Designed miniproteins, single chains, continued (2). Designs and how they scored, part 106

Each design is a single chain, and the fold is of that chain. pLDDT is the mean over its residues in the fold that is shown.

## One batch from the design tools (miniprotein)

Design m7925
Fold by ESMFold2-Fast:
Formats: C-alpha cells, sequence, structure tokens
Structure m7925 (fold): chain A 98 residues (1-98)
C-alpha cells in the first residue's frame, strides 16, 4: 500500500489494456504522494490516470466521476506547489521572514 506499489501496479495494468483498473490505482498513488509532499510523482500519477480514464471502456458517468477526483487532486497539488515554489510567494516570504 505504498504509493510506489500502487504506481507500479497501475503501469502493469495499463500494459495489459486494463485502463479502468490502472486509473484507480494511479488515483490512489497520487493521493498518497500528495500526503507525503511528493508532488512530482503525484502529478505523474494523475497524468497517467487521466490518460487511462480516456482510454478505458468505462461509461461516460463513471469517467466523469474519476475525472472529478483527478481534477480535485491536481488542484490540490498546484495550490501546494505554488506555495512551495512560486517566485512571488518565495520572495514575499523571504522579506517577511527577515
Amino acid sequence: MTPEELLEKGKELEKQGKFDEAARYWIDAARKYIEEGNFEEARKALDLAMEAIDKSDLSPEEKQRLVREVVALGLEIISQELLKTDPRIAAADARLAA
């Protein structure tokens, strides 16, 4: 149940054409990577999940549900990454921390 195990399982399922299962594993991997602050791997997992959802045989309603989860997680990563690496925020923090 490590995010690395989930990521690898998803890749294996993708190679087998099981895109619906791959997407679920990668969404879970991304969620755990976000919890660990590993935004680079989380973004990678979400990109893979989106591709898998698009290629899957899931119904449009099931795809919409998964896409909503991916988008929500992606927005969380962007928000946290902007706080961490945005030059404007970093400059403001440096000035205030002095």
Scores: mean pLDDT 78

Design m7926
Fold by ESMFold2-Fast:
Order: C-alpha cells, then structure tokens, then sequence
Structure m7926 (fold): chain A 87 residues (1-87)
C-alpha cells in the first residue's frame, strides 16, 4: 500500500473511473473510515459514488452516513452526502 496520501487518493479515484467497480468497494470503505488524510477520504467517498452509479453497493450506505455526519472535514462530509444520493 502506498505511503503517500496523494498516491492513495489518486488510486481511489482511479478505482472509481477504471470500472474496477464492486471489487474496490471494501478497500474504499476502509480508506473512507480510517485514512488519516482528508484528501484520501474525500477521494474514497467520490469513488464509491461513481461506482454506485453502475452497480448496487448497499454495504457502503452505513460507512457513507457515518462519514457525512462525523468526519472532521466538510469536504469529506459533502462528498459522502453526494455519494449517498446515488445509492
């Protein structure tokens, strides 16, 4: 796993765009809830939302609600709320 937050964020976005789709949801949920960098958590929420437009990802609903309500960074909370709108 890459130590650089910018690299981890770029990977999260790529998973949303490349159509890795459902197989990326577990790692993205982990990043959303545990990554120390807000940039990575925002990217994870955005990627989950993008994947959700193509496939059902009900397992992401609770993690996204938690992030939307509890994350310290407003950008992460906003990204999680937007992702919830497409699930």
Amino acid sequence: MDADPEVRAARARAWGEEGRRRDAIGPLIEALLTDPSWVVREAAAEAIGRIAREVPVGEAVEPLRKAAEEDEDERVREAARRALEVI
Scores: mean pLDDT 81

Design m7927
Fold by ESMFold2-Fast:
Structure m7927 (fold): chain A 80 residues (1-80)
Amino acid sequence: SSTENKIKELETQIKNHRNQLSDALQAGDLTGAISHAQQLQDTYRQLYSVSTDEKLKQRYQDEIQRSTNLIRSLQAIQAG
């Protein structure tokens, strides 16, 4: 279905954003890491919106919260 294709596309985006986030963190690029973490969070929000499975929605919500916490931590480090 078109929904299944969208989910697969979003799962690919998650992998890409995770790799970009990891690379930015390894490079000490706080600005890049924040940007990629925000992209990761937005992709999980999209997965949440298209999912009808309550258990998957809860997992995506947990990942959104984890990304929010990471963004806040990175912003705090960047601010000094």
Scores: mean pLDDT 89

Design m7928
Fold by ESMFold2-Fast:
Structure m7928 (fold): chain A 60 residues (1-60)
Amino acid sequence: LAAAITAALVAAGLSPASAAAIAAAIVANPAMSAAALAAATGVTAAAASVAIAIANAILA
């Protein structure tokens, strides 16, 4: 699951390090908001929103 989210985020244009950090954060707290995810990982709010959308698509 985390590997699938990481791969999808890298494909969306995030660095592997940012993608891995985001995937780990989402796996630890799937209900995390885009703003909280951006603050925790240092990515932009736009990138965090895309990451949450990708994670929700994978989890569906």
Scores: mean pLDDT 75

Design m7929
Fold by ESMFold2-Fast:
Structure m7929 (fold): chain A 76 residues (1-76)
Amino acid sequence: MSGADLVIETLRAAFLRLAGLYADDPALQAQILRQGDIFVARMRAVRDDPERLRQVAAQAEAWLQEQLARLAARRA
């Protein structure tokens, strides 16, 4: 498996994990899964361009971190 495929798979798994934390909110879970699909599709489109892949992956990571921070704030 290529390094690009590992990055894409890792981030896809992160979106699935985040969606699982909202199993009690189907609408929000569906939104998270849709956003994950969008980022995965974008990363796949640029998988052969390491610089662009890094940029899209960083955007996906930033989005995930923002959602996790919102979750933590709601649980505080």
Scores: mean pLDDT 82

Design m7930
Fold by ESMFold2-Fast:
Structure m7930 (fold): chain A 58 residues (1-58)
Amino acid sequence: VLRVPLSDITEDDLPASASIGYTKDNAYIVVPEDQLEEVRALLDAKGIPYEEVASFEV
């Protein structure tokens, strides 16, 4: 699961197999292991900061 700032990403920026959960301050991106590297590369290309986390932070 990847944590990103809420204002910097939309579902349209991610592959169809990814799911986004939204909280007050962050978006959480759930992706299959085989797509994790692709999503990280996409976020890096957009200059979006991210952190890999084990679960949703409430």
Scores: mean pLDDT 68

Design m7931
Fold by ESMFold2-Fast:
Order: structure tokens, then sequence, then C-alpha cells
Structure m7931 (fold): chain A 107 residues (1-107)
């Protein structure tokens, strides 16, 4: 179901964001980047779930969150800015949450 896909994407994005935050706290830019990339993938899944449910604004929020997660990961890898990955991962989780909420409301 579309709502289930969005919920699973949101949960995955949250887990990725937590990983990014943990990496940042440890001073591990690569670990933080991997967490932010995982959060971005979760946000993409949540966006696709929202789109399948007809919740286009939620799908856009999830896609925007995924983009921020990837930007944070890239900055962490390029500049060693682990905090950028934690912030991007957090934005991916926020966008994924909005996508999941919209998908559930539409379903």
Amino acid sequence: SAGRRALMGGASAGAGAAGAAAGAAAGDAEGAARGAEAAARGAEEAAEGARAAGAEEGAEAGREGAEEGRKGAEKARREGDAKAAAEGGGEAAEGAGEAAEAALRAS
C-alpha cells in the first residue's frame, strides 16, 4: 500500500538521520555522510508512497528532504563537515515525515 511504503520510508529516513547525528557526534564525517544518504533514500521512498497515494505536496516535501540529505552527505565527504550531514539527514527525516503524514491522510 502507498501509505505503508511512505511509513517505511519515513522510518528508514529517521534511522538514517540518527546514524548521521551519531557520526557527527563521533567526529566521523564518512559515517555521518552514510547516515545522511540512508536518510535521503528513506525520504525518496516516503515521497514515492505519497505520490502513489495522490499526496503531491507530501511527495514534494519528501523529495526536497532527500535532496538536502544528499547535499549534507556531499559536504561531509568533500569538506569533512560531519555537522552538515547531520543537518541534511535531519531535513531528509523531516521531509519524509511530511510525506508519510500526507500519504496516510490521503489513503
Scores: mean pLDDT 90

Design m7932
Fold by ESMFold2-Fast:
Structure m7932 (fold): chain A 64 residues (1-64)
Amino acid sequence: GAREIAEELERIGRELLPRDPELGEKFIRTGRSIREAEDIDPAVAEAEGRKALEEARRALEELR
């Protein structure tokens, strides 16, 4: 669900922080926004979260 996606985004963001602090902080903030978003349709939050998660995973792989 959206919460698990948000937690994974925050985890990847923390892994990115030492190599790309701005990108790492961006994904941490995106994850927190999804986790704390009570006013957003859950399906929309999950869809946006999945897109951000794919971007975060690609960024992590390219920096490895």
Scores: mean pLDDT 78

Design m7933
Fold by ESMFold2-Fast:
Structure m7933 (fold): chain A 100 residues (1-100)
Amino acid sequence: MEEEVKPLIEKLKDENALVRMKAAEKLGEIGHKEAVEPLIEVAKDHKDEVTQVREAAARALGKIGHKEAIEPLEEILKNKDKFDKGVVAAAKEAIEKIKK
């Protein structure tokens, strides 16, 4: 279980934005809690210029559905001036999915 997600977590830091995006999407599909903290870091990473990667991370957190992601995602909503509109929208949708 942990071995399945570890390579994908490492790919979240890949040089290629498409690889990072697909890693986030796959982690969301798998749904392991171990991916939650790495995905939170990606969604909030102001250094990642590719907003689609950050959006994918936020959506993945919504798919995984762990309550631990709610507070970090709400921080994105409260600081929406510091985040891309797509990232803010993805965070809002993720919170709604987690809260049911």
Scores: mean pLDDT 79

Design m7934
Fold by ESMFold2-Fast:
Structure m7934 (fold): chain A 68 residues (1-68)
Amino acid sequence: SKKKELLEQIQQLLEEAFELIESDPARAEKLVEEALELLLKAGIISEEEKEEMLKVFRERMAEYQAQK
C-alpha cells in the first residue's frame, strides 16, 4: 500500500529529526519540513495544519535551545 509506505517514510524522517534535535537542529527542522510536505502532498493534512505543526516544532526547538 502506498499509504503504508508513505506513513513509514514519514515516521523514519521524524525519528531521525528527533535524534538530531541536539546535535544538528537545522537538519532536524529540514527533516520535519520534508515529513510535513509528504503529508500535505498525500492529502493527509491541509496547508494550514502543515504551517501550524511547523510553527509548534520551531517554538519547541527555540525553547529547547534557550535551555542550553
Scores: mean pLDDT 80

Design m7935
Fold by ESMFold2-Fast:
Structure m7935 (fold): chain A 120 residues (1-120)
Amino acid sequence: DMMPLLEVLFPELSDEQRKQLYDFLVEKLGSEEKALAFLKKLATTLFSDLSEEERELAVELFRKAIELDPSSSRAWFNLGLVLRELKRYEEAIEALQKAIELDPNNSAAKALLEELLKKK
């Protein structure tokens, strides 16, 4: 079932917004089975265990979520995590800064931001 997976990944979005993300994935991947498999993998695996193609698709998905709800701290944080795994450090830093701005209690985002700023 896609809806519980979308709720885990995008708890701040409405069911209608989550449906739009699912429809986006179905269009991109060409089937509902592939979209569900990708969402399950994204919800249950570390971003480091995704292929580069799957990480790029995850970036597109999280950016789509941010277009639907720019206040989703979770979507910004997950965008930062995926961008870090793609070694797109400048974009990862920007996403993590937005996540922290929206949720100052996100200690994981703060720790990762400090690590990335030292790596630059």
Scores: mean pLDDT 86

Design m7936
Fold by ESMFold2-Fast:
Structure m7936 (fold): chain A 61 residues (1-61)
Amino acid sequence: MPTDEEVRRFLENARKALDSPRTVRLAVLRDLEELLKVVTNPELREELEQLKAELIARLQA
């Protein structure tokens, strides 16, 4: 199970991937969905949900 520190590192790296090719964004979205299944910290869950919405918006463009 990922630690809060590992989740924060993922969020930092994933935000950098927003301007990456579609294939990278799709991979990040899959990893994010898996993290949402196991992360219980409400602050981190909110950040993951916000990033998910942003990634989906970028994929629809």
Scores: mean pLDDT 79

Design m7937
Fold by ESMFold2-Fast:
Parts: sequence; C-alpha cells; structure tokens
Structure m7937 (fold): chain A 84 residues (1-84)
Amino acid sequence: SLAARIEALLGELAELMARAQELAARGAREEAERLLRDVSEAVTRAHELSREGRLDEAAELLAAAVREAREGVAELERRVRERE
C-alpha cells in the first residue's frame, strides 16, 4: 500500500538523518544542518499531502528526499574522511 511505502521511506530518512547527525559531530556540521533542514521541509510537505489524501504525491516526494539524503550523507562522509 502507499501508506506502507510512505512509512518505509520515512524510516529510511530517519536512519539517514541519524547518520548525518553523527557526521555533523565529526566535523561536517554546516552541511549536515542544511541537509537536515531540507529533509525536515520534505517530511512536513509529505505529511501535508498525506492529510489531504494525496498519498501518491507524498510517496514520490519522500522517494526524492531519500535519493537526495543518500547523496548528501555520502558527501558528508567524504568531507569527514578528508578532515580526519
């Protein structure tokens, strides 16, 4: 179901954001804070879409947010590695 897909995507975003917070503590704070803001905005918008019954649009938005967050976390990991 779309609801199950949305919950799975939200779970993946939560894991990616936990990783971003760890990397922020290790020296990538500014970029991690930008990534966390972008994800928070996407999650807020997805919740609004879900409340309106627009579950397909919410799922598409969250899937895009997961892709961006994966790229963002990879960049944070690269920056931390370069600074260690």
Scores: mean pLDDT 87

Design m7938
Fold by ESMFold2-Fast:
Structure m7938 (fold): chain A 64 residues (1-64)
Amino acid sequence: SADLEAFLAKIDKKIKELDKKIEELKKKLKKTPDDKKLQLELQILEGMKALLEAMKNWFIKHHG
């Protein structure tokens, strides 16, 4: 369905944007490994990415 393709494309775009933010945070964390705020931000973004990947897999399984 066109609606499913559009939805999956939006999820893929958000996953790509999260990957870029995760890589930037990892670079910052290499300079300040004990920064608890950066560690928490990284965990949050990795969790968001995992959730989006799980949502994508669920929609493919049930609607693809």
Scores: mean pLDDT 86

Design m7939
Fold by ESMFold2-Fast:
Structure m7939 (fold): chain A 70 residues (1-70)
Amino acid sequence: MSNDEIYEKFSEEMQKIIEEGIKEGLSVEEIKKRLEELVEKYKEKHKDNPELIEYFEYQLEIAKDALEEG
């Protein structure tokens, strides 16, 4: 799988968690927890690629900040 495919799939799964969480009426804290679980899953799959790990961690920070301000 190319890095582009990994980025797209990760972004799609992140967005689904946020959209489904909002639709279900989950708290910001529960949505953040689900996002953290997704990031840990992706970090485990790509543990040999530090650049991807940094990307996943960066996207998690952005998502958490957006959820706190929205």
Scores: mean pLDDT 83

Design m7940
Fold by ESMFold2-Fast:
Structure m7940 (fold): chain A 57 residues (1-57)
Amino acid sequence: SAEQDAANRRAVKIANDYLEGKITPEQAAEELASLPGVTPEQARRAAQDLKDVRDAG
């Protein structure tokens, strides 16, 4: 759906902003949790995955 596509685009932007150091991990988690169609569990998982990528590399 258009709303799901918009949410996915925002999620990608949030991830990129985090990886580029433009936002904090806490800001990334909060913004992901605020996206339409994203469950709190999915947002938590995505935030942890981003942190794990940073920690690994």
Scores: mean pLDDT 76

Design m7941
Fold by ESMFold2-Fast:
Structure m7941 (fold): chain A 70 residues (1-70)
Amino acid sequence: SSKLLEKAREAGRLSRELPMPKGFAYALAATGWRYLSLGQPDKAKEYAQKALELDPDNEYAKELLEELEK
């Protein structure tokens, strides 16, 4: 859906604006949201978990895991 792609775009933008490792965590979260938009929840979960391992406070990765529990 367009909402899932919008979340991916916003996380991707933040990945370019923030320093490592936080910026990379946003890039991983953006990739996860894109996989969810493509109907690949297993890959979406994998990337959300990778983002949280790098930055436990990443809100986009947390939101992605919450969306996957629906």
Scores: mean pLDDT 85

Design m7942
Fold by ESMFold2-Fast:
Structure m7942 (fold): chain A 92 residues (1-92)
Amino acid sequence: GSMAVKGLIQAAEAALKDGAEVSASIKGDTLTLTIKNAGKKGKEGAKQAAKAAEKDGNKATIKEEGNTITVTVSGMDVISMTGAILAIIGLS
């Protein structure tokens, strides 16, 4: 499924509506979503995105550093990663 893609886009959208700064990048088979100045909604959205990615069979990790939360998803195909990053960039 595309639950990983949908989860990442929803997390980015929720964070932006809460006034956070969102960026996304791809390195190899790994997509990283970074939310700066993350409020409660941004942090919760990031955690839900990680769970959605895991339900799709991907590996997901969460890293919190102060007001920054980072979601790293590995194992997505190139089309899914490209779709997610373009959608997230379009929201920013």
Scores: mean pLDDT 83

Design m7943
Fold by ESMFold2-Fast:
Structure m7943 (fold): chain A 62 residues (1-62)
Amino acid sequence: MILRVSPEELKAAKVGDVIEVVDEQGNRATALVTEVGENYAKAIVVFPDGSVKEAIIVPGEL
């Protein structure tokens, strides 16, 4: 799953941070950052229905 955050927010993200992300449908979700790399992060995403998925976070529009 690929999610988007602003380039500025991605650059500031740290392992253990909880951030708001946007999916391809424009739905907002909560992501727990598990890894930070150059121009990407990996996260566990918790949806409002309680489902949990792994995601890659990339720079994009919110």
Scores: mean pLDDT 75

Design m7944
Fold by ESMFold2-Fast:
Structure m7944 (fold): chain A 62 residues (1-62)
Amino acid sequence: GMFSKIRELRKKVTEELNKLMKEAKSEEDYQKGIDSLNKKVREELDKLFEEAKKRYEEIKQQ
């Protein structure tokens, strides 16, 4: 379901943050990585909510 996907997304975000801390060569690289990750997470959450709404409506009609 949607909640399990959100939980997996949170886990992936934590893993990416840890990776950025280990692999970033500068504070600027780290900050840029954080900003990019936050933007991607926001966009993915918005897509998940819209997709979940659409799928719920499709299932409701069956």
Scores: mean pLDDT 77

Design m7945
Fold by ESMFold2-Fast:
Structure m7945 (fold): chain A 71 residues (1-71)
Amino acid sequence: SLTAEQLAKLAAARSEEGKKQWEEFLKILLELLKKYLKEGKLEEAEELKNLALESSTPEQREELEKAVEKL
């Protein structure tokens, strides 16, 4: 049987993996938004941003909005 300590380590590893996935997603999203804005594709940029916001937690949404402001 897994000990409570082993379960805690697995939970921490999953949480860290989730953070990495979010960071990678945010990086790709920002690169795509920059590309669309540079190409004058404002409608596509807004649609992509809205889809990302709709699929995000409140905390992720605030982080995304701050990152977009830096563009």
Scores: mean pLDDT 75

Design m7946
Fold by ESMFold2-Fast:
Structure m7946 (fold): chain A 111 residues (1-111)
Amino acid sequence: MEDEIKALKKQIEEDPNDAASWLDLGELYYKQGKYEEAIEYYEKAIELAPEESRVRARAYLKLGEVYYKQGKYEEALEYYKKALEIAEKINDEKLIKEAKENIEKVKKKLE
């Protein structure tokens, strides 16, 4: 994981506008339980990604997962819905399925 973070930070130094690299960096910090840093990197990925892109949809999905881990279920639901909207626009069946499953999961917590 530390070697992966180092390699990814080097990629970002070479291309700081590569939204996918920021997304991947966020995912590594999320796996370490470093949720505040993961949020910052996911937000950077969203900022840099094209509006109707897989990277933006994934970054919203990952933001939802972070808020879900923090018990912020209403915020998680909003980000999952944003991920679903983009996934449907780009016809990404895997992301549509993942977003719908996470929406169902968070709705059960809000019951």
Scores: mean pLDDT 88

Design m7947
Fold by ESMFold2-Fast:
Structure m7947 (fold): chain A 62 residues (1-62)
Amino acid sequence: SMEEELLKKIEELSRQGVLYVIQGKYEEAAEVLEEIAKLYEKLGKFDKAKRLREQAKKLREL
């Protein structure tokens, strides 16, 4: 289903985001979080998307 495809993409991007954080690549990690937020918005999960955008903003301030 479309939902399953979106969730799989979120999982893959989440792994990439964690690796960027471990490497200290906070700008790249923030960009990944914003992409995940867009996917959650497509799933109708707006509160999760908002929290991810807030987390991305905090990473960019490091």
Scores: mean pLDDT 89

Design m7948
Fold by ESMFold2-Fast:
Structure m7948 (fold): chain A 60 residues (1-60)
Amino acid sequence: SVTEQRIRNIEESIKKLKEMLENLDELAEKYGLTPEQVERLKKNIEASLKDAEEELERLR
């Protein structure tokens, strides 16, 4: 169903966002990010993760 596919896509996105948070230092080195840019990236990923988890909860 469309709902099952959407749930799977959100779960995959959550996994990727968590992996980005765990590898934030490697991402900073790869893209040459300043400490300020790293902090903004972290906040954006955390916000996206919260939104994705809330959407997943609504679909369950």
Scores: mean pLDDT 85

Design m7950
Fold by ESMFold2-Fast:
Structure m7950 (fold): chain A 85 residues (1-85)
Amino acid sequence: KAREGLELLMEGERLLKEGKYEEAVKKYEKAIKLLEEAAKTNPEALKYLAEAYKKLAEAYKKLGKEEEAKEYEEKAKEAEEKYKK
């Protein structure tokens, strides 16, 4: 599932660059679910999970959803901290 999560993360990045923020959010949400599952058995997935949370937060900021953006920024910091342990 990690590869599928990374593919969705890349698709989300493409959509974000194209200004398709709502579509990017959907791709990042799917990527996060797969990467959360992968992180339970592979700590390396925490690195990509943190990246996915950062990208989702960026997409929410572009949509003017600042509360959601803040939530995912905090989740990204938590995932980065766990990866560095």
Scores: mean pLDDT 81

Design m7951
Fold by ESMFold2-Fast:
Structure m7951 (fold): chain A 70 residues (1-70)
Amino acid sequence: AERDALAADLRAHGIATLTKALNKYQEKAQKLIDEAEKSTPEEGVELRKKAEEYNKQADFYAKGIAALAA
């Protein structure tokens, strides 16, 4: 019983930590997309590439959350 409770708490803590990282990278990606829309077309392309890299990091954390939730 106590081992199951500890495992659940550790899983919840892991999910919370990964969720914070996921949100951070999603916010960074969105900020770059918003800046790209206000920038020149050339500058916007580079900002969107950086946003795509942050979205890939967010996807990595999302997969980690899914694995812990399974």
Scores: mean pLDDT 82

Design m7952
Fold by ESMFold2-Fast:
Structure m7952 (fold): chain A 67 residues (1-67)
Amino acid sequence: MSKSTEALRVFARGIAEAADAETDEEVEQVKKRMIEELQKLGFSKEEAERVADAAVRLGLHIRELDR
């Protein structure tokens, strides 16, 4: 798979995991894992952190809609 396809997979997984997270600690673990996986794909730490933050924010927003 291309790097963009793998990055999209990490992003989608992170959104789902953040939406399912029950605690702030679980959200932080999702974010940390995403940063590690994105860096393995060749993204910079800054880029990985930005993508992870966006995915977590979207996942938390989806969780709020299920209230």
Scores: mean pLDDT 81

Design m7953
Fold by ESMFold2-Fast:
Structure m7953 (fold): chain A 56 residues (1-56)
Amino acid sequence: SNLDEGEKEMARAYLLAAEGRLSEEEAIARIKEAGQRYGIPEKSVEKAIAGVRAAS
């Protein structure tokens, strides 16, 4: 589903940032793009961004 694909995109951005393979700014940009592209609820996008910031 579109939601499943968006969740995978957000999860990948988070994991890459946690591994130091993607900057916090790049990971947040990918998460925001996935949220818009796949219609992810704002609350889920906010939670994913908070996760990236906590991992940094």
Scores: mean pLDDT 82

Design m7954
Fold by ESMFold2-Fast:
Structure m7954 (fold): chain A 60 residues (1-60)
Amino acid sequence: SLEELMKVKGVGREVAERLIKAGIKTLEDLYNADPVKIAKIPGIGPELVAEIMKSLEEMK
């Protein structure tokens, strides 16, 4: 869900919507996603991917 993805630092509503459109709908999906695939999503980019990955590491 949007709310679940927005728990990740760096993921606002817009980014969460982009992730869902790319097939990443849950925190589990995001945790198992390839950072290269995330960076290919329009509007996310490599800097934001690094922020998201760091946040996921801090949550575990």
Scores: mean pLDDT 78

Design m7955
Fold by ESMFold2-Fast:
Structure m7955 (fold): chain A 71 residues (1-71)
Amino acid sequence: MSEEENEFLIEVAKEAIEEGKEAFKKKKYEEAIELYEGALATLDEADESPEVEELRKEAEEGLKKAKEELE
């Protein structure tokens, strides 16, 4: 993909992760799960880099915590 396309995907994933964190704070765990899953799907389309790995880790951690709240 283009450098601009990759940068756009990273920004979209960052925004989804931040929205997921806000949904989690509001106890909207199902919404948080959807947002973190969306972030992970977006990151799968991005080129692998240390920044993408950190964002993937953050989204995975958020997803795990949100799912634990529904159990």
Scores: mean pLDDT 84

Design m7956
Fold by ESMFold2-Fast:
Structure m7956 (fold): chain A 70 residues (1-70)
Amino acid sequence: MEEAEELRKKGLEAYKNGDYETAIEYFKRAADLGDVLAYGNLAKVYEKMGKEEEAQKWLDKAHALANARA
């Protein structure tokens, strides 16, 4: 979790600087490590880039995880 959170922070920094490509790369790595918040961040970045199909894919994953949590 610590490494995933670190990657998400790097993604947020890139996003803040308008570097959406770098933000996506870090958020994908965080999501791969199980950071549920990174799925939502990926969807937000893709939506901001006008990539609705990719945004919907990550939103679907985020919602599935939210519905499965106990």
Scores: mean pLDDT 79

Design m7957
Fold by ESMFold2-Fast:
Structure m7957 (fold): chain A 56 residues (1-56)
Amino acid sequence: MLSEADKVLDEAKKRSQSIFDKAVEEHIRLVRQGYSDSEIAERLKEVIEEAEKQGL
């Protein structure tokens, strides 16, 4: 079963390549900063919603 962050990345990929690329960059950044899987998943959901509002 996928981690919470992996499930959010799968959702980003289904929406668009541009949204997926942004979500992957943010995921790498948050992992480097030591955030938990649940915190990363929550932040990635925000990134996806913001990117969609920007028309990406």
Scores: mean pLDDT 79

Design m7958
Fold by ESMFold2-Fast:
Structure m7958 (fold): chain A 79 residues (1-79)
Amino acid sequence: TPEKKEVELKLTKLLFRFLGVKVDIELAKKRGDKETLKKYVEELEEIVKELKELSEKYNLNDPAIKKAIEEGEKLKKEA
């Protein structure tokens, strides 16, 4: 369905954003930039929330999505 293709594209974009934010968080931590770290942790939280909502709404069982959610929750606690 058209909705399925739209959801798959949105998930792909969220996963790419997740990978970028992971790098940004690591760099902010190494620099000791607390303000930038907080900003990227907030972006991470939004990405994880959207991944969870889409996964539940469309009953998705994708290992990459599950892994991104788990890694995101850990990164959020480590910040």
Scores: mean pLDDT 83

Design m7959
Fold by ESMFold2-Fast:
Structure m7959 (fold): chain A 63 residues (1-63)
Amino acid sequence: TEERRRREEERRQVQEEGRKILDDQINTAKEALEEARKKGDKAAVERMERLLQHLLEQRKRFE
């Protein structure tokens, strides 16, 4: 059952690694977005929203 073990391990690893990296990137983008919104910086808000959109697209691959 080496193939079963490898596939299960790979799936867990990809899910755990992807979740950790993605969560960190999303949190950073969300914090920057919130800060920009509090300051009323429309340009920064637009940039952060675009970044978040790309990150959310990556997140969909794990759903």
Scores: mean pLDDT 77

Design m7960
Fold by ESMFold2-Fast:
Structure m7960 (fold): chain A 92 residues (1-92)
Amino acid sequence: MEELEEEARRHLIRAAQAMADGNYDEAVKHAEEAIKLAEKAGNPRLLASAYTLLAQAYMKRGDVEKAIEYAEKALEVNPDNPTARALLEKAK
C-alpha cells in the first residue's frame, strides 16, 4: 500500500532528524515503527533503510551488540548497503 510506504518514509525522516538532534531514543522509536510499516508494505528497500537507521541509533547509544544485529539484518535485505557495512567494520 502506498499509504504504508509513505508513513514508513515519514518515520524514517523523523528518525534521521532525531539522530541529527542527538535524540537517539526517539530515533530508535521511529526506526522501529518504520520497520513495522515497511514489513506490512512488503518494501525491502524501506526495510533495509529502517534497519540501518536503527543500527546507527544503537551505535550512538553504545549498544554495540544491537547495532551489529540490525546492521546484519540490513545487509540480509540489501547486501550493497555501504552504511551497514561501515557500522560492522566500526564495531570490530
Scores: mean pLDDT 84

Design m7961
Fold by ESMFold2-Fast:
Structure m7961 (fold): chain A 68 residues (1-68)
Amino acid sequence: SEEELKKEISEALKKLEEKWHEALKKYPNDIEKVVKIVREWLESQDLSPEVREFLLKYIESLYEALKL
């Protein structure tokens, strides 16, 4: 259902934010490495294909914003 998908996205975003902060703490001046770590972590997670695609695009948007 739409509500279940929204809940999965919300929960996955919280975990992604935690992982992003962990990676950024380790590599504060290497955004490419942070993105790689978070992307590899995301691909290892048991997520629906739609949620995974959404989060991968979200990570790419964050990278584009931060590399400026």
Scores: mean pLDDT 81

